Designed miniproteins, single chains, continued (5). Designs and how they scored, part 1

All scores and structures are predictions.

Each design is a single chain, and the fold is of that chain. pLDDT is the mean over its residues in the fold that is shown.

## One batch from the design tools (miniprotein)

Design m16001
Fold by ESMFold2-Fast:
Structure m16001 (fold): chain A 70 residues (1-70)
Amino acid sequence: SLLEEAERLLEEALAATDPEEAAYLVSVAYLNALAAGDKEKAIELLRRAAEESTNPGAVRAARLGIEELS
């Protein structure tokens, strides 16, 4: 499902070391949740990335996504 794929992509983003790869994975994760019609899940995934990631690409992508959905 799109929601299962979104969660998998977020876990990959949290494990990623490259900022560009991490940013891409965060972006695809929340877009999969939005495509499933679950805005609450999309926001949850973005908050998790912003709070749990130390990767600057993941954190930046997450913060931009939160601003877009607010």
Scores: mean pLDDT 86

Design m16002
Fold by ESMFold2-Fast:
Structure m16002 (fold): chain A 78 residues (1-78)
Amino acid sequence: VEEELPAEVLAELEALAAEAEPALRAAEEAGDRAKGQALLEELYRRTIELLLRHNTELNREIAELLREALEKGKAKVA
């Protein structure tokens, strides 16, 4: 029922996740919560941009969901 992402988009998403995961883990182990949060927000923004760049109906829907997740985290940020 749900379509898979195009192979090129899936590969890019996998690369973003692979790059971000060690950095997020290192920030967590260092106790640098602010850096971890900033890295996560950057990952979300890059993912949204990538999905919008590969203009597909499914990609736009996923980008909207990710944008909402990002906004929920930032709704009360000063």
Scores: mean pLDDT 70

Design m16003
Fold by ESMFold2-Fast:
Structure m16003 (fold): chain A 68 residues (1-68)
Amino acid sequence: GNKEKLEEIKEELNKDPRIKAELVGDDTLVIKTTLSVEEKIGLVLRLIGDYPDLEVSLEGDTITIKAK
């Protein structure tokens, strides 16, 4: 389900100490980073490519992934 997919994404992203991903409810993953602007954009593009059925947004230092 969407929750299991988001939990897997969370575990993978949290391997980088500059990334803190937290599941909010069953449908939303909130990602706080200390990555550079270029690294954040690169991460967002990878997430959009890997998970086309998920909504990915970037606001400042926060990336949000939500089930559509």
Scores: mean pLDDT 82

Design m16004
Fold by ESMFold2-Fast:
Structure m16004 (fold): chain A 79 residues (1-79)
Amino acid sequence: KEELRERAAELLRRAAELLREGRYEEALRLAEEALELAKEAGDRAAEGSALAGMAEAARALGDEERAEALREEMARLAA
């Protein structure tokens, strides 16, 4: 479980770097992988971070529908 948390954190850090570089498709893919690991680990904070990164990447790619769905999922997680 701790290995999953560490892996998710590593992927989130890399995804954040890719977002900063404007590499949105790659950032989205890594954030998606991090989300699955965070869910498996039960790490709600990491899930929130992954959803935020995915929403930012989706918005930057012009996928407003996906970005909005991801923001709704973040709201559900925070409730």
Scores: mean pLDDT 84

Design m16005
Fold by ESMFold2-Fast:
Parts: sequence; C-alpha cells; structure tokens
Structure m16005 (fold): chain A 60 residues (1-60)
Amino acid sequence: SKIEELEKKIDELFKKARELEQQANASTDPQKRRDLLLEAASVTLEAINLYMEKKALEKE
C-alpha cells in the first residue's frame, strides 16, 4: 500500500540521516563535517515531509 511504501521510505531516510550524523562526528575535516551535516538535515526534512504525507493519508 502507499502507506507501507511511505513507512519504509521514512525509516530508510531517518537511518541515512543517523549514518550521516555519525560520519560528521567522526570527521576531522571541517568542510566534510559541514557537508555531511547539511546532507543529514536535508534527508531529515525529506523524512518529515513524507511523514506528514503519511499522516494525511491515514486520516482518509
């Protein structure tokens, strides 16, 4: 179902964001750290947008 597909994508995106944050914390390069944190933020926003879409569908 669409809801199940969204749940899978949301979970995968939050896992990716955590991995990017871990990579940023392990990085000694300030530029690399910044890029990883910006990517993590972007991925987190995508996950939140999909979560909101899922919640809208669940109300139907």
Scores: mean pLDDT 86

Design m16006
Fold by ESMFold2-Fast:
Structure m16006 (fold): chain A 108 residues (1-108)
Amino acid sequence: MITLTQSPSSVTVAEGGSATLTFTASSPLPVSGAISWLFQKPGEAPVTIISNGSVLAPGVSSRISGSVVSDSTATLTISNAKKEDTGVYFGRDQTSGSEGQGSTLTVV
């Protein structure tokens, strides 16, 4: 079984700051780069904001970027953070549909 871990579990940044979230698998993923990032506000359903490690969904701010570091690691970077970016971010293996535990971002 591949274990999916996200770090940090929570991070707080000021408006205009930046945050980087990391998604790590315990072994190489079945399809390299087949990693999605989902964003969820409290009380709302999660929405896919990045697919294939780096492809932004339509309407997603260019302040958000994704990168595939290796067959087992991907990162999500939020630049020039805004209060609307506050919520939980989930890394997902697109092949299995398995998700990490989530990383909570708070913008103050």
Scores: mean pLDDT 83

Design m16007
Fold by ESMFold2-Fast:
Structure m16007 (fold): chain A 62 residues (1-62)
Amino acid sequence: DELIREKAEEALERIKKGEDEKSVLEEMARELSEATGLSFSESQALIGAEVTRLELERKKKE
């Protein structure tokens, strides 16, 4: 759970700095899959969901 949040926060910071969103999300999903033993597809879904949640939290701070 904490690892998913850490990878999602790293992804958001890298995307904010101008890196390609798809490439960053795929890299974070691969890292999560390798660290946890989850499938790539499951890791990608978890990272994507957490990134969306963090983006909504960020928008509320506007």
Scores: mean pLDDT 78

Design m16008
Fold by ESMFold2-Fast:
Formats: C-alpha cells, sequence, structure tokens
Structure m16008 (fold): chain A 90 residues (1-90)
C-alpha cells in the first residue's frame, strides 16, 4: 500500500539522519521500522535491504542488547530471502 511505502521512506530518512549523527541505536530502530513497513507494503527487496541496514547499525552500537537486535534483523532478512528463493524455484 502507498501509506506503508510512505511510512517506510520516512523511517529510512530518520535512520540516515541518525547514522549521520552517529546514533546507531536509533538508526537500527528506524531501519527495523522501515523493514516492517516495506513488508506490509509487499516490497520484499526493500524490506530485506532495510533489515540488513538495521543489523549493520546495531552491530556498531557494541552492546549485548544491540547484538541481539542485529541477529533478529538478520533473521528477518534471511527469512524474506528464503521466501524469495522458494518463489523463484516453485
Amino acid sequence: SEEYREKALQHVQEAKEAEKEGDYERAGEEYEKAGKAYEKAGLTDLAIEAYEKAAEAYRKVGTDEARAKAIDAEVKAGVLQLKKAVDLVT
């Protein structure tokens, strides 16, 4: 839907601003929100990219909690990649 796509773009912009400020925790959170919004919009490739960027941001935070969030984001991206691969061969 257009609404979810617009919300995802807003979250991507907020994440990029957070990255520019060195606020990697906020960047990770905003990229995760973008990924969820892209999933709801049916934009699988953009959702994968957003979750991968969330994981990268969380890894830069360096806390145990952020590492767990990075793994969760990587799992979400991986599940979407597998769904895409299965759709290609089935």
Scores: mean pLDDT 87

Design m16009
Fold by ESMFold2-Fast:
Structure m16009 (fold): chain A 72 residues (1-72)
Amino acid sequence: SMKKEELEREILIGVAKIAAAVVITTARKLEPVDEEAIEEARRLLERAEELERNKASIEEAERLIEEAMKLL
């Protein structure tokens, strides 16, 4: 069974990944395409995958969600 702190970390990382994906799909619909937003969101996705893979701390996950909120 997953501990509460582990679940919270996974939720934060998951939400950040969803936010980044939404930004990428939305930015591609703009005219002109918002390439800067796409690049920023792709970097966030890469970091989210690294944190997920490496079982990073809750503090790292919280910083990731803060970055994701800046994209919205």
Scores: mean pLDDT 81

Design m16010
Fold by ESMFold2-Fast:
Parts: sequence; structure tokens; C-alpha cells
Structure m16010 (fold): chain A 64 residues (1-64)
Amino acid sequence: SAEEAFAAGVAARMAGDWEAAVEHFRRALALDPDYRLAWDLLSGALAALGRDEEARRYAALARA
């Protein structure tokens, strides 16, 4: 479910595994595009990886 994917992303983030966090948050959004918090956390994980352009795009979607 979107909730399970989101929880997995949060766990990966807490472990410092930013690549896994990005994959899990993207999976959550594929299941539920209205999962606003997943957009915001995906942006943060992308920024942690230095993927700043992608991070800004997802941050804008979180605020829409």
C-alpha cells in the first residue's frame, strides 16, 4: 500500500539510505499521488543526494 511504501521510505531515511528512501517515496506516490507528505520527503531525500533540480520540482508539487 502507499502507507507501507511511505513507512519504508521513512525507515530508509532514518538509516541514512537516501537512495532507498527516494525509491520507496516514489512508490508511495505511484500508488497515491495525493500523498502530500511523500512529495515533501521525496524532495528532501533528493536534496540529500545532491539532486537539487529534482528536489525543487518535487517540493513545488508538495506545495501545490
Scores: mean pLDDT 80

Design m16011
Fold by ESMFold2-Fast:
Structure m16011 (fold): chain A 61 residues (1-61)
Amino acid sequence: MEAAEKLAEAALAGDSAAAKAASDQVVRLGGTPEGADRGGAAANAGRLELGIELAKQSIEA
């Protein structure tokens, strides 16, 4: 999921505007706001792979 990858990368980079846009895209693809928030938080903590996985699970559930 490209949106999940962009969310995690934006959060890791500290780009709040890009992270918000990517989070909105994850929600638009059927993900939950909670899943997007957890993905972004994990990526911001340096857990990029976990952040991507959490956002993807939100979309695919």
Scores: mean pLDDT 65

Design m16012
Fold by ESMFold2-Fast:
Order: structure tokens, then sequence, then C-alpha cells
Structure m16012 (fold): chain A 71 residues (1-71)
């Protein structure tokens, strides 16, 4: 149904350009990637997603952003 998944996608689309800009500015390091992932998880949980769904969505989005920056 309605959904958590749809909300996750909408929030991810909103956060994507901000994550992209942060990684461009600070660089792709393990420390920065961990900080960004944790901030994404928190933002998704604040928007009403469960911790498990937030972590999965954050990890997927971060992977997509990193792939874009390396292309």
Amino acid sequence: MKPEAQKALEIARELYPRVLERLKKEGITGKVLNEVRDELVKALQDAGLSERTARAAATAMLGDVVKELLS
C-alpha cells in the first residue's frame, strides 16, 4: 500500500543533491561517507521511517551518489 517506500523515495530525492554537494566539497573518504550515512539515517527516521528502512535507503542513496561522483 501507500507507503513508507514511496515516502523514502521522495525524501531520498530531496536529500540526494545535498549529499552530492557535501561529498564534492569534503571528498569521498570513509569518515565523510560514515558521517553522511548517519545523517541520512537520522533525517529518514525523523521523517517517520523505521531504523531498518532508513539505514537501507540511506546506504542505497549514498552508493548512487558515490557512483555519480566517480563517473
Scores: mean pLDDT 77

Design m16013
Fold by ESMFold2-Fast:
Formats: structure tokens, C-alpha cells, sequence
Structure m16013 (fold): chain A 98 residues (1-98)
């Protein structure tokens, strides 16, 4: 029926969005790890050259970037949860009509 088709389209849309949000979360976690390693290596190099001020600035940048990525990851997780909840609701409506 048209009603089942419309509900299936909404279910599929939210299911795809949930997968997309999970992929985004995984990519953000990888970027976070890569950025933290980059800044740690630069800070270590600065310390080896005796530039304590530069090393401190790089470690502060690392903590700032870590928090920025953690906030983005949290938003991706929240988007995934919302999409999964909506998908579940539409799936339940489809199952009631079958």
C-alpha cells in the first residue's frame, strides 16, 4: 500500500542517516588521534630544541583540539541516537500494518 511505502521510505532515510552519523563519528575519532599525535610530536621536538614556551603552546593547542573533536564526536553520537530512535518508530508502524 501507499501508506506502507511512505513509512518504509522514512524508515530507510533515518536508517541511512544513522549509518552516516556513525561513519562521521569514526572519521572524527581518527582525525582526533592523528591531530593529538601531530601536536605531541611537535611539542616533543620543541622541548628537544630547548623551546619550553613553544612546547607549552603546542600542548595547550592539543588540549583545545581534543575538546573540539570530543564535542563534534558527541554531536555525531547524538545525531545517530536521534536517527535510530526515529527509524525504530517507523519500523514499529510498518510492523503493525503487516
Amino acid sequence: SQEISDLAAKYSGYAIRAVGSEVERELLEKKKEEKEKELEEKAKEALEKGDKKKAEELLKEKEKKKKEYEEKIKKAEEEKRRAEEEARKYKEKIDELE
Scores: mean pLDDT 89

Design m16014
Fold by ESMFold2-Fast:
Structure m16014 (fold): chain A 57 residues (1-57)
Amino acid sequence: LEEELERLRREAERAIAAGDYETAAQHLFRMGRLLAEMGDLEKAEETVQRALELKRQ
């Protein structure tokens, strides 16, 4: 799970750098799901909120 989180983080950052906010948001939603599965609910909520903000751009 931690390796998958790191991969998703890199993919989200790459998408943001490319201006692809829809793809970045999708990766952040997946990260939020994994963080919740790991029990880190606060980080999961922060990550999902960031994804929603990117979709509004």
Scores: mean pLDDT 80

Design m16015
Fold by ESMFold2-Fast:
Structure m16015 (fold): chain A 68 residues (1-68)
Amino acid sequence: MKEEMEKLKKELEEALSQVPEGKKATAQEIADNLIEGAEKAAKKGDYKAAIELLKLGLKSVETIRNTG
């Protein structure tokens, strides 16, 4: 569902904005890779896979933010 993907993308951007400066490059690279994967899945009509990839991206960025 495109609406849920847009919501998750916004949540991911917000999480990225909260990442400490020294970790932003790593978090951004992980986010970009998972967003690209999600967009490819959505292009095939696999919105379930796209949503799961965006959720994984959000969790990964939050982990980087919280790990110190």
Scores: mean pLDDT 81

Design m16016
Fold by ESMFold2-Fast:
Structure m16016 (fold): chain A 66 residues (1-66)
Amino acid sequence: MKLSEEEIEREVLVALGDMYVALAKLFESQGKIEEAVELYRKAAELYRKAGDEEGAEEAERRAEEL
């Protein structure tokens, strides 16, 4: 069982989004709110490109609530 190139690309985008969310949480815990907001916005963009609208909305909401 092998994923198509398009499916691999989407999974990579989701993984990158997850990495940006994790990094944003680290910056948030350090009080670096501006950097955390930028990282959440980057995650939202990546999730949106991957077709994960729910993930994108959650990341965007977190950025707006900071």
Scores: mean pLDDT 80

Design m16017
Fold by ESMFold2-Fast:
Structure m16017 (fold): chain A 64 residues (1-64)
Amino acid sequence: SPEELKARIRELAARRLVEELGASPELAERFARGEIDGREAAEALGVSYSTVSRLIERAADEAE
């Protein structure tokens, strides 16, 4: 379902936030749960939103 796909994308993106951008496990978990969006994650990590957006796009490609 579209909802299951979105949840998988968030989970994969959360892992990449830790691996590529050094996000804390707490921040990654909040992102995976949908408690924060990509803009909020970018602000918390001190990176541009385009950096996080591209990471989410790569996670979406991996999910499909």
Scores: mean pLDDT 85

Design m16018
Fold by ESMFold2-Fast:
Structure m16018 (fold): chain A 70 residues (1-70)
Amino acid sequence: TKELNEQLAKSYRDMADALEELKRRAKEEAKKIKEKNPSDTEKIEELEKGAEGAEKKAEELKEKAEELEK
């Protein structure tokens, strides 16, 4: 039903929002490390890759939500 699709779409959007928040926090942490210890490239790369992964997953969930709303 339309109501079930809307509920599922909302759940996907809520999950995407949580992943976007995780992305923001990871980028903020990477920035702090770059300022304090820029030679710690491994830790910076790990956080940046984590942020990228979260961004991709959030985008996938948003696309699923949009498909359910059509």
Scores: mean pLDDT 84

Design m16019
Fold by ESMFold2-Fast:
Structure m16019 (fold): chain A 65 residues (1-65)
Amino acid sequence: DPEAIARAVSLAVADKEGVELTPEQIQAVVDAVKKWWEEHGKDIPPHLRLQALADVALAAARATL
């Protein structure tokens, strides 16, 4: 689930950096990951989907900070 991965990664990044993300910042990461998944997710082999979602979520979370 792209939303669940985006939320989990956002919280993990916030915890590692010692910051607190607002609900709006978390939602922005979720929206970015969902948009990426709708555009590119069908082209990703099933065995790489979790890693791809995690990588995109990590990049989006860091961009939001």
Scores: mean pLDDT 78

Design m16020
Fold by ESMFold2-Fast:
Structure m16020 (fold): chain A 73 residues (1-73)
Amino acid sequence: PSEEQIENDVKLALALIYLYLGKQAMEKGDYEEAIKWYRKAIELLNQVDPSNPDAQRLLEEAKKYLEEAEKKL
Protein backbone atom coordinates (compact mmCIF):
# COMPACT_ATOMS: atom_id res chain seq x y z
CA PRO A 1 0.00 0.00 0.00
CA SER A 2 0.99 3.66 -0.47
CA GLU A 3 2.41 5.88 2.27
CA GLU A 4 -0.81 7.92 2.06
CA GLN A 5 -2.95 4.80 2.59
CA ILE A 6 -0.79 3.68 5.54
CA GLU A 7 -0.99 7.15 7.12
CA ASN A 8 -4.78 7.15 6.64
CA ASP A 9 -5.12 3.65 8.17
CA VAL A 10 -2.97 4.65 11.17
CA LYS A 11 -5.10 7.76 11.79
CA LEU A 12 -8.31 5.69 11.59
CA ALA A 13 -6.91 3.09 14.02
CA LEU A 14 -5.77 5.76 16.49
CA ALA A 15 -9.14 7.55 16.25
CA LEU A 16 -10.88 4.25 17.12
CA ILE A 17 -8.63 3.90 20.18
CA TYR A 18 -9.49 7.48 21.23
CA LEU A 19 -13.23 6.77 20.82
CA TYR A 20 -12.82 3.63 22.96
CA LEU A 21 -11.00 5.62 25.68
CA GLY A 22 -13.72 8.28 25.55
CA LYS A 23 -16.42 5.65 26.03
CA GLN A 24 -14.50 4.16 28.98
CA ALA A 25 -14.34 7.64 30.56
CA MET A 26 -18.10 8.10 29.98
CA GLU A 27 -18.83 4.79 31.76
CA LYS A 28 -16.79 6.01 34.75
CA GLY A 29 -18.54 9.40 34.82
CA ASP A 30 -15.34 11.24 33.85
CA TYR A 31 -16.99 13.52 31.32
CA GLU A 32 -14.08 15.98 31.05
CA GLU A 33 -11.73 13.09 30.16
CA ALA A 34 -14.28 11.72 27.64
CA ILE A 35 -14.47 15.16 25.95
CA LYS A 36 -10.66 15.25 25.59
CA TRP A 37 -10.58 11.83 23.90
CA TYR A 38 -13.52 12.56 21.57
CA ARG A 39 -11.91 15.86 20.50
CA LYS A 40 -8.65 14.03 19.73
CA ALA A 41 -10.57 11.48 17.65
CA ILE A 42 -12.38 14.26 15.71
CA GLU A 43 -9.06 16.05 15.04
CA LEU A 44 -7.53 12.89 13.57
CA LEU A 45 -10.64 12.01 11.54
CA ASN A 46 -10.69 15.50 10.01
CA GLN A 47 -7.19 14.75 8.64
CA VAL A 48 -8.42 11.61 6.80
CA ASP A 49 -9.51 11.76 3.14
CA PRO A 50 -13.08 13.22 3.10
CA SER A 51 -14.13 10.55 0.55
CA ASN A 52 -13.39 7.73 3.03
CA PRO A 53 -16.79 6.39 4.17
CA ASP A 54 -15.37 4.84 7.36
CA ALA A 55 -13.84 8.17 8.37
CA GLN A 56 -17.15 9.94 7.66
CA ARG A 57 -19.14 7.48 9.80
CA LEU A 58 -16.65 7.66 12.68
CA LEU A 59 -16.54 11.46 12.51
CA GLU A 60 -20.35 11.68 12.82
CA GLU A 61 -20.28 9.18 15.69
CA ALA A 62 -17.47 11.06 17.49
CA LYS A 63 -19.33 14.38 17.16
CA LYS A 64 -22.47 12.79 18.64
CA TYR A 65 -20.48 11.32 21.56
CA LEU A 66 -18.80 14.70 22.18
CA GLU A 67 -22.21 16.42 22.30
CA GLU A 68 -23.51 13.79 24.77
CA ALA A 69 -20.45 14.23 27.01
CA GLU A 70 -20.67 18.04 26.94
CA LYS A 71 -24.35 17.89 28.00
CA LYS A 72 -23.22 16.04 31.17
CA LEU A 73 -21.08 19.01 32.30
Scores: mean pLDDT 84

Design m16021
Fold by ESMFold2-Fast:
Structure m16021 (fold): chain A 65 residues (1-65)
Amino acid sequence: LKEKGKELLRKGEEAYKQGDLKLAIELFDESIKMYTELLEKNPLDRDAQENLSRAVAKKKEALEE
């Protein structure tokens, strides 16, 4: 889950750079789901907390463009 979430976050950032806002939002949503699920199992995973926060922030940027 952690590696998959990180991969989805990177792909979302790449889609955002290319101007594909719909794809970026979808990828950020998938990343958010992965990290949220991971944190339900391990609430103290700081890497997951940081990456979840980043994915949420990036999704907000894509939605506000």
Scores: mean pLDDT 81

Design m16022
Fold by ESMFold2-Fast:
Structure m16022 (fold): chain A 66 residues (1-66)
Amino acid sequence: GPVKLTDEQVELLRRAAEALARGDYEGFDKVIEELKKYASKLPKKEQEVLQKTIDRLRAAAERRRA
């Protein structure tokens, strides 16, 4: 079934997207570090879903930097 993200995870993802939209790569990296810390405390299935989202955001940031 679909994995439900917490309000905290959704807020952090929103902040990461906003930082990317502004070209604030330093702010983006800080939000990603907070997401990584949060992900490490989750059950494996939820951790894998959040990690894939983090990987996609990082790939988007690298494309914008290039």
Scores: mean pLDDT 74

Design m16023
Fold by ESMFold2-Fast:
Structure m16023 (fold): chain A 85 residues (1-85)
Amino acid sequence: AAEEAGRAALEEMEKRREELIKELQEKYGLSKERAEAIVETAAELRAIGAELDVELARERELVAKGEDPEEVRRRLLEESLRRRA
C-alpha cells in the first residue's frame, strides 16, 4: 500500500517539474537544459516564497478584517514556533 502511495507522490512531483519546464520553454523559448536548471532553482525558492506568501496573505486578510496588525503578527509568530517544535 505504501509503495503505491510513495510512487504516486514521486510521479506527481516529476509531472509538476515537467509541466514547469514545458511552460518555461513555451513562454520564453528556453532550451530544455536551461529550463530544467531554472525550475530546480525556482522550486527551492518557490517553496520558501510560498510559505512567506501564505503568511503575508493571511496577515493582510486579518488586518483588512479589522484585526490589529500586532495581534496578527503575534499569531503568525506562534504558528511559526509551533512548526519548529
Scores: mean pLDDT 65

Design m16025
Fold by ESMFold2-Fast:
Structure m16025 (fold): chain A 81 residues (1-81)
Amino acid sequence: SMSQEEIKEQIIEQLRSRTVANMISAEQMIEDRLLSEKDIVEIVKELVEEGDYVGANLVYTAARKAGVSEETLKEIEEILA
């Protein structure tokens, strides 16, 4: 099994690749709740720091579909503002 850190790194790398297949894979990992909510927030922060607002918004949308808490979604919205 993959660690939370390995999953986080894989999601970031897949989103950075900009291929449809890799983006779908990253969305699915988030929707399957493989990551803690704290790790999801950290991914959004990293993507925004890299200027990857497309990837960051995709993570936000996947987190909403996954049923991530309103508190965590609000944190993500503040990062994306």
Scores: mean pLDDT 82

Design m16026
Fold by ESMFold2-Fast:
Structure m16026 (fold): chain A 90 residues (1-90)
Amino acid sequence: GAVEALETIKKIAEEVAKATDPNRVASLVMAAGIAATEAILQGADRELVEKIFKKVMEAADAVINGDREKAKQYSEEAKKLAEEGIERLR
C-alpha cells in the first residue's frame, strides 16, 4: 500500500546517501520514481510525494557532484517528508 511505498522511498533515500557509483545512484532514482508513483496510486498526497521525490533527486545530484554533506541533508529531508506522509495515512 501507500505506507509500504513511502517506507521504500525512505530506504532508497538512505541508500542514495551511501552510494559512490553513479550507476547505482541512477538505479536508486529509478526505484524511487517507481515507489513514488505507487504511493500516489495507493492514496498518498501527490504534492507531498512529488516533494519527497525532488529531495531524493537533490540527494542524488549531490552524490554525483561529490557533496556528501548535502547528500546526507537532502536524504534526511526526504525521509522526514516520507514519515509525514506515512503519519497522514495512519
Scores: mean pLDDT 89

Design m16027
Fold by ESMFold2-Fast:
Structure m16027 (fold): chain A 88 residues (1-88)
Amino acid sequence: KEKAEEYYKKGEEADLKGDLESAIKYYEKAIEEDPNFYKAWENLGNAYEEKGEYEKAAEYYEKAAEAVKDNPNAAKVFLERAEEAKKK
């Protein structure tokens, strides 16, 4: 089994190439390996914002906040991004 970080890096490589579908797939695999890997949740939010799916993006930012709940300042930033996404 690949580590969450390895899937995340593959997602970043796909994203850099403009392959958003592959990027989403790899970020989802990273989350499956480690649901506390907040960077993958954040990048899923970014990807869905790029697709114009703002409610879905907000859900992923809320998941990123949950993954960093032990860091209140970081969690607040992700929750603010979720609220901004909901405003479209």
Scores: mean pLDDT 84

Design m16028
Fold by ESMFold2-Fast:
Structure m16028 (fold): chain A 77 residues (1-77)
Amino acid sequence: MSKEELEAETLESLARMYAGIGKVLESQGKLEEAKESYLKAAELYREAARVAEKVDPERAEELLKLAEEYEERAKKI
């Protein structure tokens, strides 16, 4: 595993954590806090995609789609 692969995986793991936090907050009716967590998850997925694109363009596309998904989710709440 390259340094870039490890960095992308670390950023993706953090993004998943914030996405999970957002989901819990949304279920509790804490919509503003959930929105902030989803936006942070999206930001981290975009950063992971940027790192990954040089070593795994297919994975980078997948990560960008996840970023767009959480950005859209944040806009709807």
Scores: mean pLDDT 86

Design m16029
Fold by ESMFold2-Fast:
Structure m16029 (fold): chain A 79 residues (1-79)
Amino acid sequence: MSLEERLKKEFSGVKEEVYAAVQEGDKVRLYRIKDGKIELIGEFPLSELQKVLDELAKSSDYVAFIAGEDGVLVLTKKK
């Protein structure tokens, strides 16, 4: 199953705007998920992951939670 198909399956019932950071080798891809639609919004090296997550957390617009044990970190938009 492709990453896109997997994210759609796991978040098909979620009505909130969700951001998923997915590790692929030495890079991380950031996806935006809303209403079953998945958009690739960014790609950056693994070394930048912690900085990106910190910036998203500081904005208070997103809440981080872990979805699964295979390296998918999910951020949901905070109201």
Scores: mean pLDDT 61

Design m16030
Fold by ESMFold2-Fast:
Structure m16030 (fold): chain A 91 residues (1-91)
Amino acid sequence: AEDYRRAAEVLERMAEEIKTADDFEAQVLGTLALMLLTVLAKYSKDPELARELREHAQRIADAINAGDKDGLVEELKRAAETLRRKSEELE
């Protein structure tokens, strides 16, 4: 439970940083978020959560490849919301 809440907080902070970052910094932060979601999906015992996290990771990768900073911010916020909801379900 705590791990999902902390991950959500990290992604929310990354999203805020990306809003004021240059393109290079946004790419680095997006890549770190992609790595975080990939690791969480790999170790998730919930197959539906793992699927949702992989879908968020793919959308983040797509935004990075497209240079879409606004899309990257939006997808990080969506991934954080998914993790925050899961944290609440687990107490």
Scores: mean pLDDT 84

Design m16031
Fold by ESMFold2-Fast:
Structure m16031 (fold): chain A 59 residues (1-59)
Amino acid sequence: SMEEEAEELANMTPSEQLRKLFEKEDKLTKEVGSEEARKKMLELIEKIAKVIAKKYREG
């Protein structure tokens, strides 16, 4: 799921996150086009941010 992918990405280093995000954007652009790929990438980034924020609130 996108939630599981966001949690995996949230635990990566910033360099790994950028590489994985660029790879996913390229793949999505080829599959669904640039406009839809952008929307899905933004949703994933928002989910990554929420995972990071939740980890700080669970303490």
Scores: mean pLDDT 80

Design m16032
Fold by ESMFold2-Fast:
Structure m16032 (fold): chain A 63 residues (1-63)
Amino acid sequence: MIEEVKEKLRENIRKVLDAPTREEREKYSPEIVKATNELLKTLSPQEVGEIVRELVEEVRAER
């Protein structure tokens, strides 16, 4: 489900942004790539880019 993938993407974006070290950020980055690739199976690259941008802005606004 797209909504489930978006939620997983949001959670991992938050973990990357909250990570204090590069090593810890690299641990969560592959999960973001996986979620993005999952969205690309049903959505265009432009639509996926818009979703990622919106999620990053939402996570940053929460902080």
Scores: mean pLDDT 77

Design m16033
Fold by ESMFold2-Fast:
Structure m16033 (fold): chain A 55 residues (1-55)
Amino acid sequence: MTPEQALLQLVLDALRRGLSLEEALALLDKYFAEHPEIPASAYAAARRMVEEEVA
């Protein structure tokens, strides 16, 4: 699984569990901050895809 796919799945799983979009994005932000090995491009792509899919 690519880093982008892992981040996207993290957010989608949070949404499926009943978290709000804001809560799911906050979880993504926290995960990225705690995992410096994740490229900023992967984080940006995952965040953008979630916002576009759920908007």
Scores: mean pLDDT 78

Design m16034
Fold by ESMFold2-Fast:
Structure m16034 (fold): chain A 69 residues (1-69)
Amino acid sequence: GPAAKEAQLRRGLEAALAALEAGEVATALSGLHDLRKHYHIPELDEAIAALRAGDVARARAILRALLAR
């Protein structure tokens, strides 16, 4: 249901943010690509684009903003 889907999204976002804070950009990028398959959220594409451009600070800011919702 919607609550379970929201909880899964939150766990995926937390895992991606933790990977970025550990310097594991490839792990974070893989996790965000998996989330994008199931969630149609523009900020996921923005975070992926930021990581591909090497802007880890922007990607972290986007993930924190999503988690604060």
Scores: mean pLDDT 86

Design m16035
Fold by ESMFold2-Fast:
Structure m16035 (fold): chain A 80 residues (1-80)
Amino acid sequence: EDVKYTATLTTDDGEVFTFEAKTENEARQKAIDYAREKGYKKATITITSSSGTVRTEELEFESEEEIKKYIEEERKKQLE
């Protein structure tokens, strides 16, 4: 009835972490935030729902490039 989503984060070192959320995007975001905080270079996220839907996504964490792009966009949009 209520769909739960589980994001399974598998790191390059073979470590596995699981995150639960009410939406696919929330579960995915929790896994991404965790991987970035821990400084993983690459990870695979597998998202499953209580209905059995499966999605797998490979992530690359080039923190310098992502942070640089974010800061540059923020500076260009600097308003009052």
Scores: mean pLDDT 71

Design m16036
Fold by ESMFold2-Fast:
Structure m16036 (fold): chain A 67 residues (1-67)
Amino acid sequence: EIEELKKKLESDDLAVQQEAIAKLFELAAKIDSEEVRELVTKMVGSKSVEEAVKLAKELAEKLEKLS
């Protein structure tokens, strides 16, 4: 599942990238981790889609290591 979200973040379609980000937020909300919460906060505060995608990839890696 997380691997599938990582692939969606590499998509040429902005809507697909945004869908992957939204699903990563859902997964992050189920995890009791300061590190995960910090990444989510940074993503919400992102000034650009490029920045949000970069942080989303980092969040996906953290979630993958926790599973």
Scores: mean pLDDT 77

Design m16037
Fold by ESMFold2-Fast:
Structure m16037 (fold): chain A 83 residues (1-83)
Amino acid sequence: MLEELRELEERARRLYEELYERDPERAEEIAREALEELARLAREAEALRAEGREAEAEELALRGALEIARRLVERLEEALREL
């Protein structure tokens, strides 16, 4: 899981750099939306921890981060294809 997340982060970084060279405004918009999703995920995980559901919070955080990273890659690829 952590290795897969790191690979997705590296791929997203490469795609972001390519999109940023061609359409910086679109690249920044996509990155900002991903950061907003991560912030929401962090709040949801914190709520679970507050309930004493630490294992569920860790699972949500890891799976959620992975899902957000996958969507980020997909959105960056889509934006590049539309150029």
Scores: mean pLDDT 85

Design m16038
Fold by ESMFold2-Fast:
Structure m16038 (fold): chain A 88 residues (1-88)
Amino acid sequence: HHHMSAEEFLRRVAGKATVAELDIALGIAKAMGMEPPSPALQAAVDEARARLQPKEDKALREHWNDREKLQEFFDEQAAEVKALLDAA
C-alpha cells in the first residue's frame, strides 16, 4: 500500500502547473482526504499565489485570445512555481 500525500501530489505537478492549477490540485487533495502539505510547502504555495497569481490574471485578461502567448507565459509561471516549491 502507498497513498499519496498532498505534498507528494503538489511536487509531482510542479513545473507543469500554474498557481491556479496548484490551487485546484490542493482542493482535490483536500477533498480526497490526503494529508495536508508541510507548513514550509504551504508557505511556498501562498508566496507563489501572492507573487504570480496577479501576473496570471493579467495575462488572461490581456491575451485571452492569443493561445501561443498564453502558453509561453504559463510555461514560464510553472517554472517559477516549481522553483519556489523546490526551495521549500
Scores: mean pLDDT 75

